Designed miniproteins, single chains, continued (2). Designs and how they scored, part 73

Each design is a single chain, and the fold is of that chain. pLDDT is the mean over its residues in the fold that is shown.

## One batch from the design tools (miniprotein)

Design m6516
Fold by ESMFold2-Fast:
Structure m6516 (fold): chain A 68 residues (1-68)
Amino acid sequence: SELSPAEAALKLVAERGEMSREEIIEELVKKGYDKEEIEGAIDALVEEGLLEEVDGKLRLTEKGKELL
């Protein structure tokens, strides 16, 4: 696809507001992304402070919103 797994995950969470890790994986697999690449991208986005995980839900940080 035209977007990297990380870019696709950020955009998807931005559109939905908050999502579980499982929901992000399911939606991006339907779009043709590889599950292991999606999981690695989510972990990297959390480590970089672009997504945060609160009560089992991933949401965009202010830093993540600025990147989009």
Scores: mean pLDDT 85

Design m6517
Fold by ESMFold2-Fast:
Structure m6517 (fold): chain A 76 residues (1-76)
Amino acid sequence: SGLEEAVKVPEELIAEAKKLAAEGRLDEALATLDKAIAYLDAQIALGSRVLPPEALAELEALRQRARELKAEVEAQ
């Protein structure tokens, strides 16, 4: 379903960003996190009218995790 893809895509991007950061590829990790955040921003904006509150909360939690990881990478 579209909901499974809306969660899976940013989860895979966050996992890839963590791998890139662990490899010292910080610029690539930041670019990947920016893609994850932009994707989540778009999904939340579209979903705010059609998704149940629980699904929106899951997307918002993923966006917060991506933002926190981005701040950690930027601090290196």
Scores: mean pLDDT 85

Design m6518
Fold by ESMFold2-Fast:
Structure m6518 (fold): chain A 101 residues (1-101)
Amino acid sequence: MGTGVTTDAEARVREDGRLHVRATVTGAGALGKTVQLAVFTEDGEFLGFTEPNKVTAETDVLEGTAPAPLSAIGKWVTVFAVDAATGEGVSSGSLARAERA
């Protein structure tokens, strides 16, 4: 559907106390960009960026960690791919449940 960039994310809080995010980024518009996954609460509060990753395929799986308040466990977070160089959003948001390890 369309030529837009999409993000499909999974999130898990592990024993290190961090939110581990795995996101499938799909679309030619992200190819060759270095992106960070920006993580927000349901209420739109910013939690953090994951580590920068270079998108090397039109469908690429990116992994990283973000700070996780204990209050986020079992709740929904929104994940966006953001260009690490410009700060510009490159994908639609994805909802992911911050599940326990």
Scores: mean pLDDT 78

Design m6519
Fold by ESMFold2-Fast:
Structure m6519 (fold): chain A 114 residues (1-114)
Amino acid sequence: PIIDGEYTDDQKEFMYISTGQSAYAAGKYDLAIDIFEKAVETFGDDNSITLFYLGEAYYKAGKYKDAAEWYQRAAEVASERSKASILLNLSKVYRLLGDWDLAAQYEANAEKVR
């Protein structure tokens, strides 16, 4: 592995997240998806930042159903401060999927945790 050897597992996870964020910022959404999915496979699905950016990358790639699934996972492990923003993104994605009732529920839940 490119980042194997002298790094701790926490440092390796940070390198994956930073590399994925860089790919996302560069508009390389399919590459960002690949990097973040590999981070989840390698380090687990308990890092809300990785899960949120995976949702963002799927959203930018137009894969709204996948984006919703990853945003929901991110919301399950996120702090209260971050959860409101994730719930608003879930609301937005469900509107794009045509589920206005579920979109309204996520928006209302976001207001309660602000």
Scores: mean pLDDT 82

Design m6520
Fold by ESMFold2-Fast:
Structure m6520 (fold): chain A 87 residues (1-87)
Amino acid sequence: MALEEVEEFALEELEEPFRLAQEKKDDPRAMEIFRKAYEEASKIVLEFKKYLEENELSEEELKKLIEETKAKIKEVAEKAVEELKAL
């Protein structure tokens, strides 16, 4: 299912920032950076779910929306990784 694919992708992308935050746990900023990334990714997933519930999409439109949603999640995770590595 499209939602499950996006949710699994979000969990996988957030694994690296979570591990980095855990390694840098002595800095209170580390867990805060991860928390913000988790909240942003969760919001993206919720917006995707809402759009699927409110719209009837073609297979092509659904594939494009999945790719766009995954790209947004990846950007959130990559930004968190960069911020964590800079600590």
Scores: mean pLDDT 86

Design m6521
Fold by ESMFold2-Fast:
Structure m6521 (fold): chain A 85 residues (1-85)
Amino acid sequence: MSPVQRILEEVEKRLQQALDQKLISQEQYDRALETARELLERWERGEISEDELFARAVELAGTGSPGESIAGEALVTAIQKIRDE
């Protein structure tokens, strides 16, 4: 499985858990997942570096938007895990 696919699955899982607990709306889920997917696709295409991807993930985690914050935290965690492999 590609690193992009593994990271995206982790983001989706974290967002689904929040949605199931009614912490975020379906619209917030959809928007956050789309934002994460766009960032990962840009990285996969070589349009942004891993360091820039990580910086964007940290920014997203800090935005205070519930869905985007969850997606950002999941991205940061997954990227760190890949770096440690």
Scores: mean pLDDT 82

Design m6522
Fold by ESMFold2-Fast:
Structure m6522 (fold): chain A 60 residues (1-60)
Amino acid sequence: DDAARGVALGQAGRGAEGGRAAARAILKSWGTEDGANTALDAGEAGGYAAAASAVHNGRA
């Protein structure tokens, strides 16, 4: 499903961008980089999982 692949790829990019912005806010609130890095990694992993699922299965 080409439309589903496009959506998944767009979400992967948006997830990474949103994760970085969220990590900055967390750094300000908590004053710790480890927590912010974990949150950023989780956001990026979520985006990749969505993209991989759509591409691998051909279903979104």
Scores: mean pLDDT 54

Design m6523
Fold by ESMFold2-Fast:
Structure m6523 (fold): chain A 69 residues (1-69)
Amino acid sequence: MSEEAKKAKEILKQALKETDLVVIRMGVREALELFEKAGDEKGAEALRTALQHRNLDDVKKAIEEALKL
């Protein structure tokens, strides 16, 4: 993986440990920028989907799906 994609996945793993939706969404946005910079189209699309969710459980599920890519 590129360094940017690797860093994005570490940010997402950290976000999954958080309990504050605002903090989790900040991590998702940072990881999205890194996936876009890395050219990871699948990762970027998964994170854009995560950001459309308004509840903690759905955002975390979308992050878990992005990490499986």
Scores: mean pLDDT 81

Design m6524
Fold by ESMFold2-Fast:
Structure m6524 (fold): chain A 83 residues (1-83)
Amino acid sequence: SEAERAIEEARRLVREATELAIQALPLDPKLGLEAGVLAGLAGIYLGVALSTEDPEAQLELARRAIELARRAIELAQRGIELG
């Protein structure tokens, strides 16, 4: 289903965002922290999506997790490049 595909993408992106935020933190503490906060929030949305039985709500929550994780990845990558 579309919701299942979005959840799997969200899982992948949340993991990537978290790993990159950890790498960015010692190089650029401000961007690393901002990326970490966004990755954490993405993880929370993913967790809520996984607890939701309504496929439409699950899809919406997973998409929000994807958006937040992608933003976290962008910030973390900038921190790594600038550090």
Scores: mean pLDDT 90

Design m6525
Fold by ESMFold2-Fast:
Structure m6525 (fold): chain A 70 residues (1-70)
Amino acid sequence: SREERLERLRATREQLVAWMRDQGLPDEAIAELQAELDRVIAEFEAGKLSYEEVVRRLQEIAQRAADLAA
């Protein structure tokens, strides 16, 4: 369901933020990526993004976090 998808997105957000902290990313970088994650999830909740599009954007944010950790 849409609600189940939204809960999964929130769980993914928490996992990614925890991973960024574990990797030692700067607080300002985490805050910026976290704000972007929250915006994408909010747009999905508002019906502005498809689930497939939000998953792609989350993967892009995760890749940027991985690049910063390298």
Scores: mean pLDDT 86

Design m6526
Fold by ESMFold2-Fast:
Order: sequence, then structure tokens, then C-alpha cells
Structure m6526 (fold): chain A 75 residues (1-75)
Amino acid sequence: SITLDEKTLERMKNIAAGTAIKAYEYAKKNNDEELLKKAEEIIKKILGKSYEELTKEEKEKLIEEGRKAELEALA
């Protein structure tokens, strides 16, 4: 029964990645250096690369996947 735990962890990872990318963009727009640093650390930890290394398409996909995972988690 580890399959549900694995699926839950994948959803949590997708939520965290999408949220961190959105948080990075918000922090950059609002000059929130503390939030920017935290968002970047999360992005690097989850994805193994920085926000600046992500393509526009990768960022959009990660935000979409995170949003879908959030809806699944709320069900």
C-alpha cells in the first residue's frame, strides 16, 4: 500500500514546485528578498536547478501541474 504514499508525495512535490515558482515571481516583482531566497532554495531542492535555468515553458508547466495537484489534494 505504498502506492498512495508515493502518489501523495508526488502531488506534494508538484504543489511545492509550482508554488515556489509563483512565490519567486511575486517576490521579484515586490522586491521581497527573503521570500525570493526561500523560493529559490525550494526550487533548487525540488528541481535540481535555479529559477533562471528553467525555460518559460517549464515554468508554465510546473505552475499548471502544481495547480492540478492542489485540486486533487483538496478532494
Scores: mean pLDDT 81

Design m6527
Fold by ESMFold2-Fast:
Structure m6527 (fold): chain A 85 residues (1-85)
Amino acid sequence: SREEEIAELTARLDAAIAATTDPKKRELARLMREAGVLYLENRDNKEVQEIAEELDKEIEENPDLSLEETIEKLKEALKKMKEAA
């Protein structure tokens, strides 16, 4: 179920946030948590789904992205997802 998927995602990322001492890795995990919840809550929203898919594709096609660059791209995608939701 959607509720079970959200619960599993949030539990996994909350554990990662708690275990990580690197501030940038913690920021990334927090952003991933927020974006993942929006993605799962808005499965029928094509705009939200397309934003998430485009972000995933951009990250996969650019393996040289720094942690900071990845965080910035995720922040931009998250803002767009919130506007589309």
Scores: mean pLDDT 84

Design m6528
Fold by ESMFold2-Fast:
Structure m6528 (fold): chain A 95 residues (1-95)
Amino acid sequence: MEELRQKARELGRKAVDYLRKAAEIMEKDGQTELAEKVRQMAEAAERHLENGDFEGAALVIKAGADYALKHSTSPEVKKYAEKARELADEILKLL
């Protein structure tokens, strides 16, 4: 249980970092409002992780990744969003 929680937290932090990188690229591409939405979802996921709600964190990460994938045509955004989504799926498999 403790080892699984620590692993989920580590995967979640990495996924949040990927969402923030996706948002940074979206902002540089002029998608400021969309980037802000992805950043807000990354912050929400981080709060879930801090509260030990790993399922909530994973679901928010997936929502953020899907939002970025839907609204960006950038290959770099797609790469980071897909990595975040994969990590969220790994967290859900640990639960």
Scores: mean pLDDT 87

Design m6529
Fold by ESMFold2-Fast:
Structure m6529 (fold): chain A 74 residues (1-74)
Amino acid sequence: SAREERLLANMEAAVAWLGDLAATTGDPAVRAALEELRRLLEQARAAKTLEEVESIYRQAADVADALLRALKAR
């Protein structure tokens, strides 16, 4: 579905962005978030329903929020 393609494309863009950030900063928290987002993207690609993709996308958003909170706490 178009919605599934858009969610996957958004996750791919987030992985690319975090990859650049990890390479630039060397921050272990950024690298950990990148590894988790890559894992979630693979799970989303293997998902058989839009509901599963949307659930995984929400998990990816939680990872991003956790990273932002961790960076702010420094």
Scores: mean pLDDT 86

Design m6530
Fold by ESMFold2-Fast:
Structure m6530 (fold): chain A 127 residues (1-127)
Amino acid sequence: SAADIYEKIKDLLERMLRYTSLVLDEIIAQTKDAKEKQLLSDLKHQVIKKLEEFKDALLQALDNKASKSAIQKIVADAKKEITALFNQAIRQLKDRSTQEKVRQLRGAIVASLTEITKAAEAYVDAL
């Protein structure tokens, strides 16, 4: 049902937020350079804020029976902003291992946004 898809979307959003927070905390804990730790901490704060804003915007759009086009725009805007934050941090990181871990997390978030988009489109189709 549409209600079941809505609950799945909420679960996917919460899992993405928890995963992002936990992985960044792990990367920060494994980072030895003080400047890079601060850079990653700032990245975490900014990305979590953007993911929370995305969650609120998406759920509000679904509650308001928004079109697939409107949902796609919300996801595209979030993907653009989040990718830009990750790219800015990656350019400032000097340690290659840390850069690679941050790139992998960026990829995982983009994949999660794709899954959430498909679920949101399925929700609109079920209405």
Scores: mean pLDDT 92

Design m6531
Fold by ESMFold2-Fast:
Structure m6531 (fold): chain A 70 residues (1-70)
Amino acid sequence: STVSDEEAREAALEAFRESGIPLEKIESVRVEDGVVVVTLSAPVDGEKATRAAVLIEERTGLPVEVGLAD
């Protein structure tokens, strides 16, 4: 069974919440080679948005990598 877009979004938001990154707008969700990539915008210094990404294993729905991008 494959993780749904909704499940991937929820897992990404929870992973960011656990990492202390504030809840922000989801920019995109895409699937590549069994990995769901969820990209979020997070504010930095109140003036600029930083991109952040969570990689989720499509078969398990578990985060395998989380980090800031850009």
Scores: mean pLDDT 67

Design m6532
Fold by ESMFold2-Fast:
Parts: structure tokens; sequence; C-alpha cells
Structure m6532 (fold): chain A 112 residues (1-112)
């Protein structure tokens, strides 16, 4: 649920061309995917997804500071894809799907 809601927020931001907001949504979806992986016993996968979520948030902060919405979205999209792979290894299929959706939303925002 939490990961899906974060992906929906990222998708709305992507539709409006808000790269920083899409990057924040990608970070939220990645963090939620990591929590699901932890609940399924994937401690290593959860940690990897958490690091990827930090990367997405860092991309959002740097992009906001520089006024680089495209860079924020591109960086966060790559981080969310890494989080989805980590979550999938931990058995968090729902979280991985949401993180992949958020990564695509960030890619759309980067093109806007």
Amino acid sequence: EEAREAAERAERAGESGDGVKAAEGAGEASRAAGREARRKGGGSSSAAAGVSAMGAYASAMIGRRRGDEKGAAEGAGRSAESAAEAARRGGAEEGAEAAERAARAAERAAEA
C-alpha cells in the first residue's frame, strides 16, 4: 500500500513535469520497497533498497539546490530501479513493482 501510494505520487509529478517531486516520490517508493523486503526476511535486500532510497533523495535535494529538475529525476530514476532489483531479491514483489513505476515516472519528468 505505502509503496503504491508513493508510486502514484511520483506518476502525478511526472505528468506535471515536476522532476524534484518525482524524485522525492521515487525515494519514498524505494524506502517502502525496502521495508517490505525486511518484513519478508531480506535484511540485505532491505539495506540495499534503503541505500538506493537515500540516493534518490540526494538527487532530489541536489536538483532542488541547483534548479536541475532533469538531473534530479534522472538520478532518482536510476536509484529507484536499483531499489526495485534489491527488493525483488528480498521477495518484495509489490514494492519492486511500485519502485519500477516510480522510476518510469521520474524518467517521464526528466523528459519534460
Scores: mean pLDDT 83

Design m6533
Fold by ESMFold2-Fast:
Structure m6533 (fold): chain A 106 residues (1-106)
Amino acid sequence: STAERIERIILGLEGLRIWLAGQAEEARARGDEETAAVLEEMRRVVEEAIERLRELLANRASEEEVKAAVEETIRRLEELARRLPDEGVREEVLAFIRLLREQLAA
């Protein structure tokens, strides 16, 4: 169902939110303030997406509205990923975005 799909996407985004927070703290511990700032901005995008998807779930939104919201979130995250100076961190973020796209295509 659309509701089950939204719940799976929210669960994935919650995992990304936790990972991004941890990576931002590690970046700060290394003195990498530039990476930390981008990761914190990505975390805010993910938090906004979770709130929006919970709203769509509560309002029994269409599959098309859910897809549009997730695709917008992916676009914002890809834009921010281009600003990440660390290639390894960037690759992990892009791998997560690929998993989100797979959940939309299923």
Scores: mean pLDDT 86

Design m6534
Fold by ESMFold2-Fast:
Structure m6534 (fold): chain A 59 residues (1-59)
Amino acid sequence: MKAEHGGVLAVLGRGEEGRRLMLEGGASEDLATAAAKAGQAGNYEEAGRWGRLAVEDAG
């Protein structure tokens, strides 16, 4: 739930707030979902940031 809310915040360009919620959720899959949602909204810079965090958490 928190990670899903973070995905919405990423889409809205509120990456800092979304990142906090994702870290509370503790799931790299949720970070990847946030990246996809940001990209779908045309926020490619935010999508790149979330995708990079997901890769770092997974690796």
Scores: mean pLDDT 61

Design m6535
Fold by ESMFold2-Fast:
Structure m6535 (fold): chain A 79 residues (1-79)
Amino acid sequence: MSESEKIKEEAKKILFDTTKILMEYAKKNPEDVEKVQKIADKIGAKAKEIIALADTDVAKAKEKLKELQKEVEEVKKEI
C-alpha cells in the first residue's frame, strides 16, 4: 500500500469512527444536535480535503491528517 493510500484509509477511518461517536452522543443529548452537526461537518470537510490532497501533495496530506487526529482527540474529551 502506498503512502497516499494509507493516508486516505486513515482519513476515512477517522471520519467513520468519529461520526459514529458523535451520532451516539447526539442520540443521548438531543439538545446538543446542532453543536454535534457543526463538529461533524467540520471533521467531514477536513477529511475530504486530506483525501484529495493525498493524490496531489502527500506531505501536506500527512501533516493535515496529524492535525485532524489531534482535533478528533480534543472532540472526544468534550463529549
Scores: mean pLDDT 83

Design m6536
Fold by ESMFold2-Fast:
Structure m6536 (fold): chain A 125 residues (1-125)
Amino acid sequence: MLKEVADKLEELAKKVKDEEIRNLLLGLAATLYAFPDNELIQRMVEAALNKDIEKVFEVVKEAYEKGINILPLTGIGFAILLLEGVPVEEIREALEKLIEELNLDEELKNELFKILEDLEKAVKE
């Protein structure tokens, strides 16, 4: 499961011309290859493959409350949801709700929206 998702992200990266977006995809794939036994990553991948947006954001919230960097974990969830055909607008609405609920700062908010926009561009190529 994790290896198959990582392989898909590497193949997607090969099609992307933008270096920053390519490096984002390769970084997410590398995280999946490096941490196959990480429980939060496993739960994120399972939730996203099931198109369970609510569960994806529950995993992000748990990671944030534990002081874990949510950017790679959230990027993995977004990439899988988009590849599984979940509309970007549904992901964006859930992200806006999470930002409000957790009172995330403007820098982290901007980084999360940029990751979503970059991944949407990659999947649409």
Scores: mean pLDDT 88

Design m6537
Fold by ESMFold2-Fast:
Structure m6537 (fold): chain A 93 residues (1-93)
Amino acid sequence: ADAALTPEQLDLLTEIALLYMQAAIVKRMAEKLPDKEKREEFLKKVDEIIDQLNAVEQAVRAGADPAAARTQIEELRKQIDELSKEVEEALKK
């Protein structure tokens, strides 16, 4: 029988799920930008973050080192937070 997910893996997957939701919110905000060039730039950055979230999710599910996964999740969270601020500032202009 396949081993069940550990509590630590479930915690990491929960954090990843929340980051996917935050990335989706940032993507929706970026889609509202009137400047096509800035909109496309921010949408590309969001898609790159989503690709990295997918990679770390796959690694966690495959039993990768939880400490390494937590470091990647923290870095991706910072990237989403920074991008969210940049999109908010672009929407104010």
Scores: mean pLDDT 86

Design m6538
Fold by ESMFold2-Fast:
Structure m6538 (fold): chain A 83 residues (1-83)
Amino acid sequence: SDEELAEKFLKTLEEDIAIAESLLPEITDPLMLETIEELKRLLEVLSKITDPSKILEAAERLLSSRSLEEFLETIRELIKELE
């Protein structure tokens, strides 16, 4: 179901952020550091969304990104749209 897929996506995102944070001392790229920080903000926003369809739309937009720069831009747009 959409609800189960949305829950799995949020759990995966939370786990991916935890891994990224564990690697922070090794990350020197400012773009990557900014991306990790904005992903943490996006997770907080998405965790408050009750409509699983909105969470899945966010997942599709993120997965459609072809570069780190596009990925960061998509994160920022989603935060603005979802508030």
Scores: mean pLDDT 85

Design m6539
Fold by ESMFold2-Fast:
Structure m6539 (fold): chain A 61 residues (1-61)
Amino acid sequence: SEAIIERVTENALKLASTVPPTPAAIAWIVEQARLALEAAGVPQEKIDEAVARLEAEMRKM
């Protein structure tokens, strides 16, 4: 579960580095990461934590 979360988060941040940092782009990337974690069977509580961390990292970009 941890390895999947790390991989999805890393891929989302790589994608974020290639697009303009607009609110729409950030929201779209976060949604894609959330869907990927849901498809992988990650528990909702851990998805919420991972998404919050991803949003915080993207705000620094």
Scores: mean pLDDT 81

Design m6540
Fold by ESMFold2-Fast:
Structure m6540 (fold): chain A 100 residues (1-100)
Amino acid sequence: MEREERLREMARKISERLIEEIMEKQKIELKEEERKELLERGTEIILEDIRKMLEDKEAIEELIKNSTPEEQEVIRELVEAAENFDAEAAVEALRRGHEL
């Protein structure tokens, strides 16, 4: 797959998992229409965030310096997952971050 398509697929999988995690943690049920809208918008947001992480290493280093040790580990794992197009690793890192 082309790089753009792989990034979008990764963003979609991350967005799906994040929505499920939020619903479970907040004990809420979203309507099908609301869930679809959040998935579409979430995918676009995550995709842009991934692009920024891959493009602006200086901003990521500054973010890491200003984060807690736990947040730093999550950020590093997310950057590594994004560089490797590894949706599973990214979802695992996000799940860990949500536990903070």
Scores: mean pLDDT 75

Design m6541
Fold by ESMFold2-Fast:
Structure m6541 (fold): chain A 76 residues (1-76)
Amino acid sequence: MIEELANQLLSSDPEVVAEAEAQLRVALHDPDPAIREAALEALISLVPKSERARALLERVVPHLPPELRARAEAAL
């Protein structure tokens, strides 16, 4: 599920990208730390395979909780 959302960020359809970004932001702020970590790991796993995924991760980093932000910055 989370990986499917991350893959949608690579879509050429701006509406699909916007919906996936919104849903991932919800997951990154979920009360359950396991869900937050899964969402971040899915985004990070795409970075070495796609420059688009890297750019999209950079866009969401400012909105991440401090612990997740540090991990995301280390992956960039």
Scores: mean pLDDT 73

Design m6542
Fold by ESMFold2-Fast:
Structure m6542 (fold): chain A 73 residues (1-73)
Amino acid sequence: AEEHYRKGVEALKEKKYEEAIKHFQKAIDQSPNSLLGAQAYRNLGRALEALGKVEEALQAYQQSIAIEKALKA
């Protein structure tokens, strides 16, 4: 999970948005409902937004917020 998250962040910095999305999806799959999963959803949203996929980006941001809220409950 952490390795894919790091690779996603690196791809995002290089503006390789499709590559970043794939890495963040793998990080989420390996570590759902965790702080890392919430961070991966947030950065997934950023990558989707950069590609003009606004509705998908909003869904990713909402999942990030929901996970963080649940973890602080």
Scores: mean pLDDT 84

Design m6543
Fold by ESMFold2-Fast:
Structure m6543 (fold): chain A 110 residues (1-110)
Amino acid sequence: SGERTLREVRRLGARGFAEGHIAKAQEYIDEAKKLIDEAKKNPNVSKETIEKMRKLVEEARKHVEAARQASRELDPAGQAAFDAQIATLEERVKELEKEVDEIEKRYKSK
């Protein structure tokens, strides 16, 4: 019957969304890391650069959360496979947020 095909299409859609959001999160993480690494070497970091770093990290977090939500629609095996990868990205986002906070603290030091 058509019901099996509809379930497979829905599952493939959820997998595609999870993979797409993981790829986007990786792109934003990589761009944020480059900018953060450059800022760490520069004593004269601008407010605009800090705002750009925060925006990139925020976009990465949004994509990681979207990937997490999409993965919950998968079967247990698919969910387990994505869970490890998404958990790794969640930790990378937390580390980048911490690094941006330290750079901003340096900028705002009185």
Scores: mean pLDDT 82

Design m6544
Fold by ESMFold2-Fast:
Order: C-alpha cells, then sequence, then structure tokens
Structure m6544 (fold): chain A 84 residues (1-84)
C-alpha cells in the first residue's frame, strides 16, 4: 500500500471508532482506534496516531480496561503528539 492509502485507512478507522464511541460500542471503538493508530504510524502521520491513541484511552476507560492498559495508551498518545 502507498503511504497515502495507509493514511486514508487510518482516517477511515478513526472515523469508524468515533461512530462506535457515539453508539456506546466501546470494545469496537477500541479495536478501530488501535487500527487507526497502526496505519497512522505506518504512514508517518504522528498527529493522527496521537489522536487515535487518545481515542483508545477514552474507549478503554469506557470499556472498563485495567488502569495499566489505559496508562499505556496515554503514554503512546503523548509520545506521538510530541513526535508530530
Amino acid sequence: MSKEELKELAERYLKQGEEAMKNGDYQTALNLYEKAATYAILSQDYELAAKAFEGAVEAGRKAGLPQEQIDYFERLAKYYKEKA
């Protein structure tokens, strides 16, 4: 896949994650945000990766993930935000 195709996939997964959050489907949202972050990193869009991990933090919190997992996503969001 081209870098542009990877970025488009990241943006689509991010939007799908946002819709899943609105629908209360927090487990689906978490999976979609993790996919968005992966494709954003592969496309070197670190701002988009940070947004996706911020979404994963909120989805994980709502889904009742252990605090350790939420802290992990928070560190990733901060890391990519600073790298952008």
Scores: mean pLDDT 89

Design m6545
Fold by ESMFold2-Fast:
Structure m6545 (fold): chain A 66 residues (1-66)
Amino acid sequence: MFEAFKKGYEEVKKIYPNLTDEEIDELYQKYLDTVFNSTDPEEKYYALGALAYLSDKEISEEFFKK
């Protein structure tokens, strides 16, 4: 369970520097859909880990857009 979360977070962190803003948005929507519609707890926790990384970056960018 927590291992799936960590894996999702680390994998997204690894690929993030190579993603465009459009690809980041698409990835965010994909994982958000997985959290709401998947019946597999492992898939849900992986998606939550991925979203945690993406949300952290989004929040940081928002604070600098003052």
Scores: mean pLDDT 74

Design m6546
Fold by ESMFold2-Fast:
Structure m6546 (fold): chain A 67 residues (1-67)
Amino acid sequence: SAEKEEKERAKKLREEIDDYLVYILDNLTDKEKMEEVRKLLIELGEAIEQNDEKRVKELIDKLDKLI
């Protein structure tokens, strides 16, 4: 069902985000970059709760460019 596929997609996105969070926290020592990352992670959490896949992808792309 479409609902089941949507839940599976959301689960995979959350797993990718968790891996990204661990990587970022281990590799970033620049305080200015850490502040930007924290802001993006808060926005990412909100986008996930709203099921906004387009926004989630945009925020992940921004995080990737910072590291």
Scores: mean pLDDT 73

Design m6547
Fold by ESMFold2-Fast:
Structure m6547 (fold): chain A 66 residues (1-66)
Amino acid sequence: KPSDEEIDAAVYILGAATNLVAARESGDLETAKKAEEYLDKAVSYYEQGNFKEAIEWAKKAMEAAK
C-alpha cells in the first residue's frame, strides 16, 4: 500500500492540476505557465519518491494558479 505521505502528495498534485486547468480555461496563460512549472517540479519529486518536496511544490503550483 502507498504511504500516507505518498497519498497526500498525490492528492495535492491532483489539486494543483485542477487549478492549472481552471487557469488555462480562464485564458490567464502567464499564471497557467507558472503553475505548470511548479506542478512539473512536484511530479518530478513524486517520481523520485520525495513526497515531502512533491507536496511543497504542489502547494506552490496551487498558489500560483490563483
Scores: mean pLDDT 82

Design m6548
Fold by ESMFold2-Fast:
Structure m6548 (fold): chain A 86 residues (1-86)
Amino acid sequence: SLEELLQKMKEALLNEDFERAVEYAEQALAIVTPEELEEVLQMMMAAVQYLIEQGRLDEAERLVAAMEALAPGHPAVELARAELAA
């Protein structure tokens, strides 16, 4: 389920399993519905910020790219891209 994938993503981030965290994030983004989109993008933004703080720029780039593919031009996606570029 979406909830299980998001929980596994958070657990992987806390365990510093960053590559696996992005894999779970990509799986979650693949099954998100339009009704869930805003909440999920907010969670993904938090994950991007955390990856940047941990110096995991390759994983952050992959996650931002997945967000862009799902919701091009969304304000959260534009902000994530800007934070990664800083």
Scores: mean pLDDT 86

Design m6549
Fold by ESMFold2-Fast:
Structure m6549 (fold): chain A 55 residues (1-55)
Amino acid sequence: EKEKQLFEEAKKKIEEATSAGDAARVLYEAMPKLSKEQRIELADLFVEKADSIPE
């Protein structure tokens, strides 16, 4: 219940992040509150976001 809400919020924040650092902070704050599957999904989303941000 709370877990799903936190996961959805974290996904939105990562998508709206302007830097890889911002996305990483969202990921690390959410990770300890999520299930195994949600942690994997969020980490994968973070990797895609970080890869899309040019250095």
Scores: mean pLDDT 76

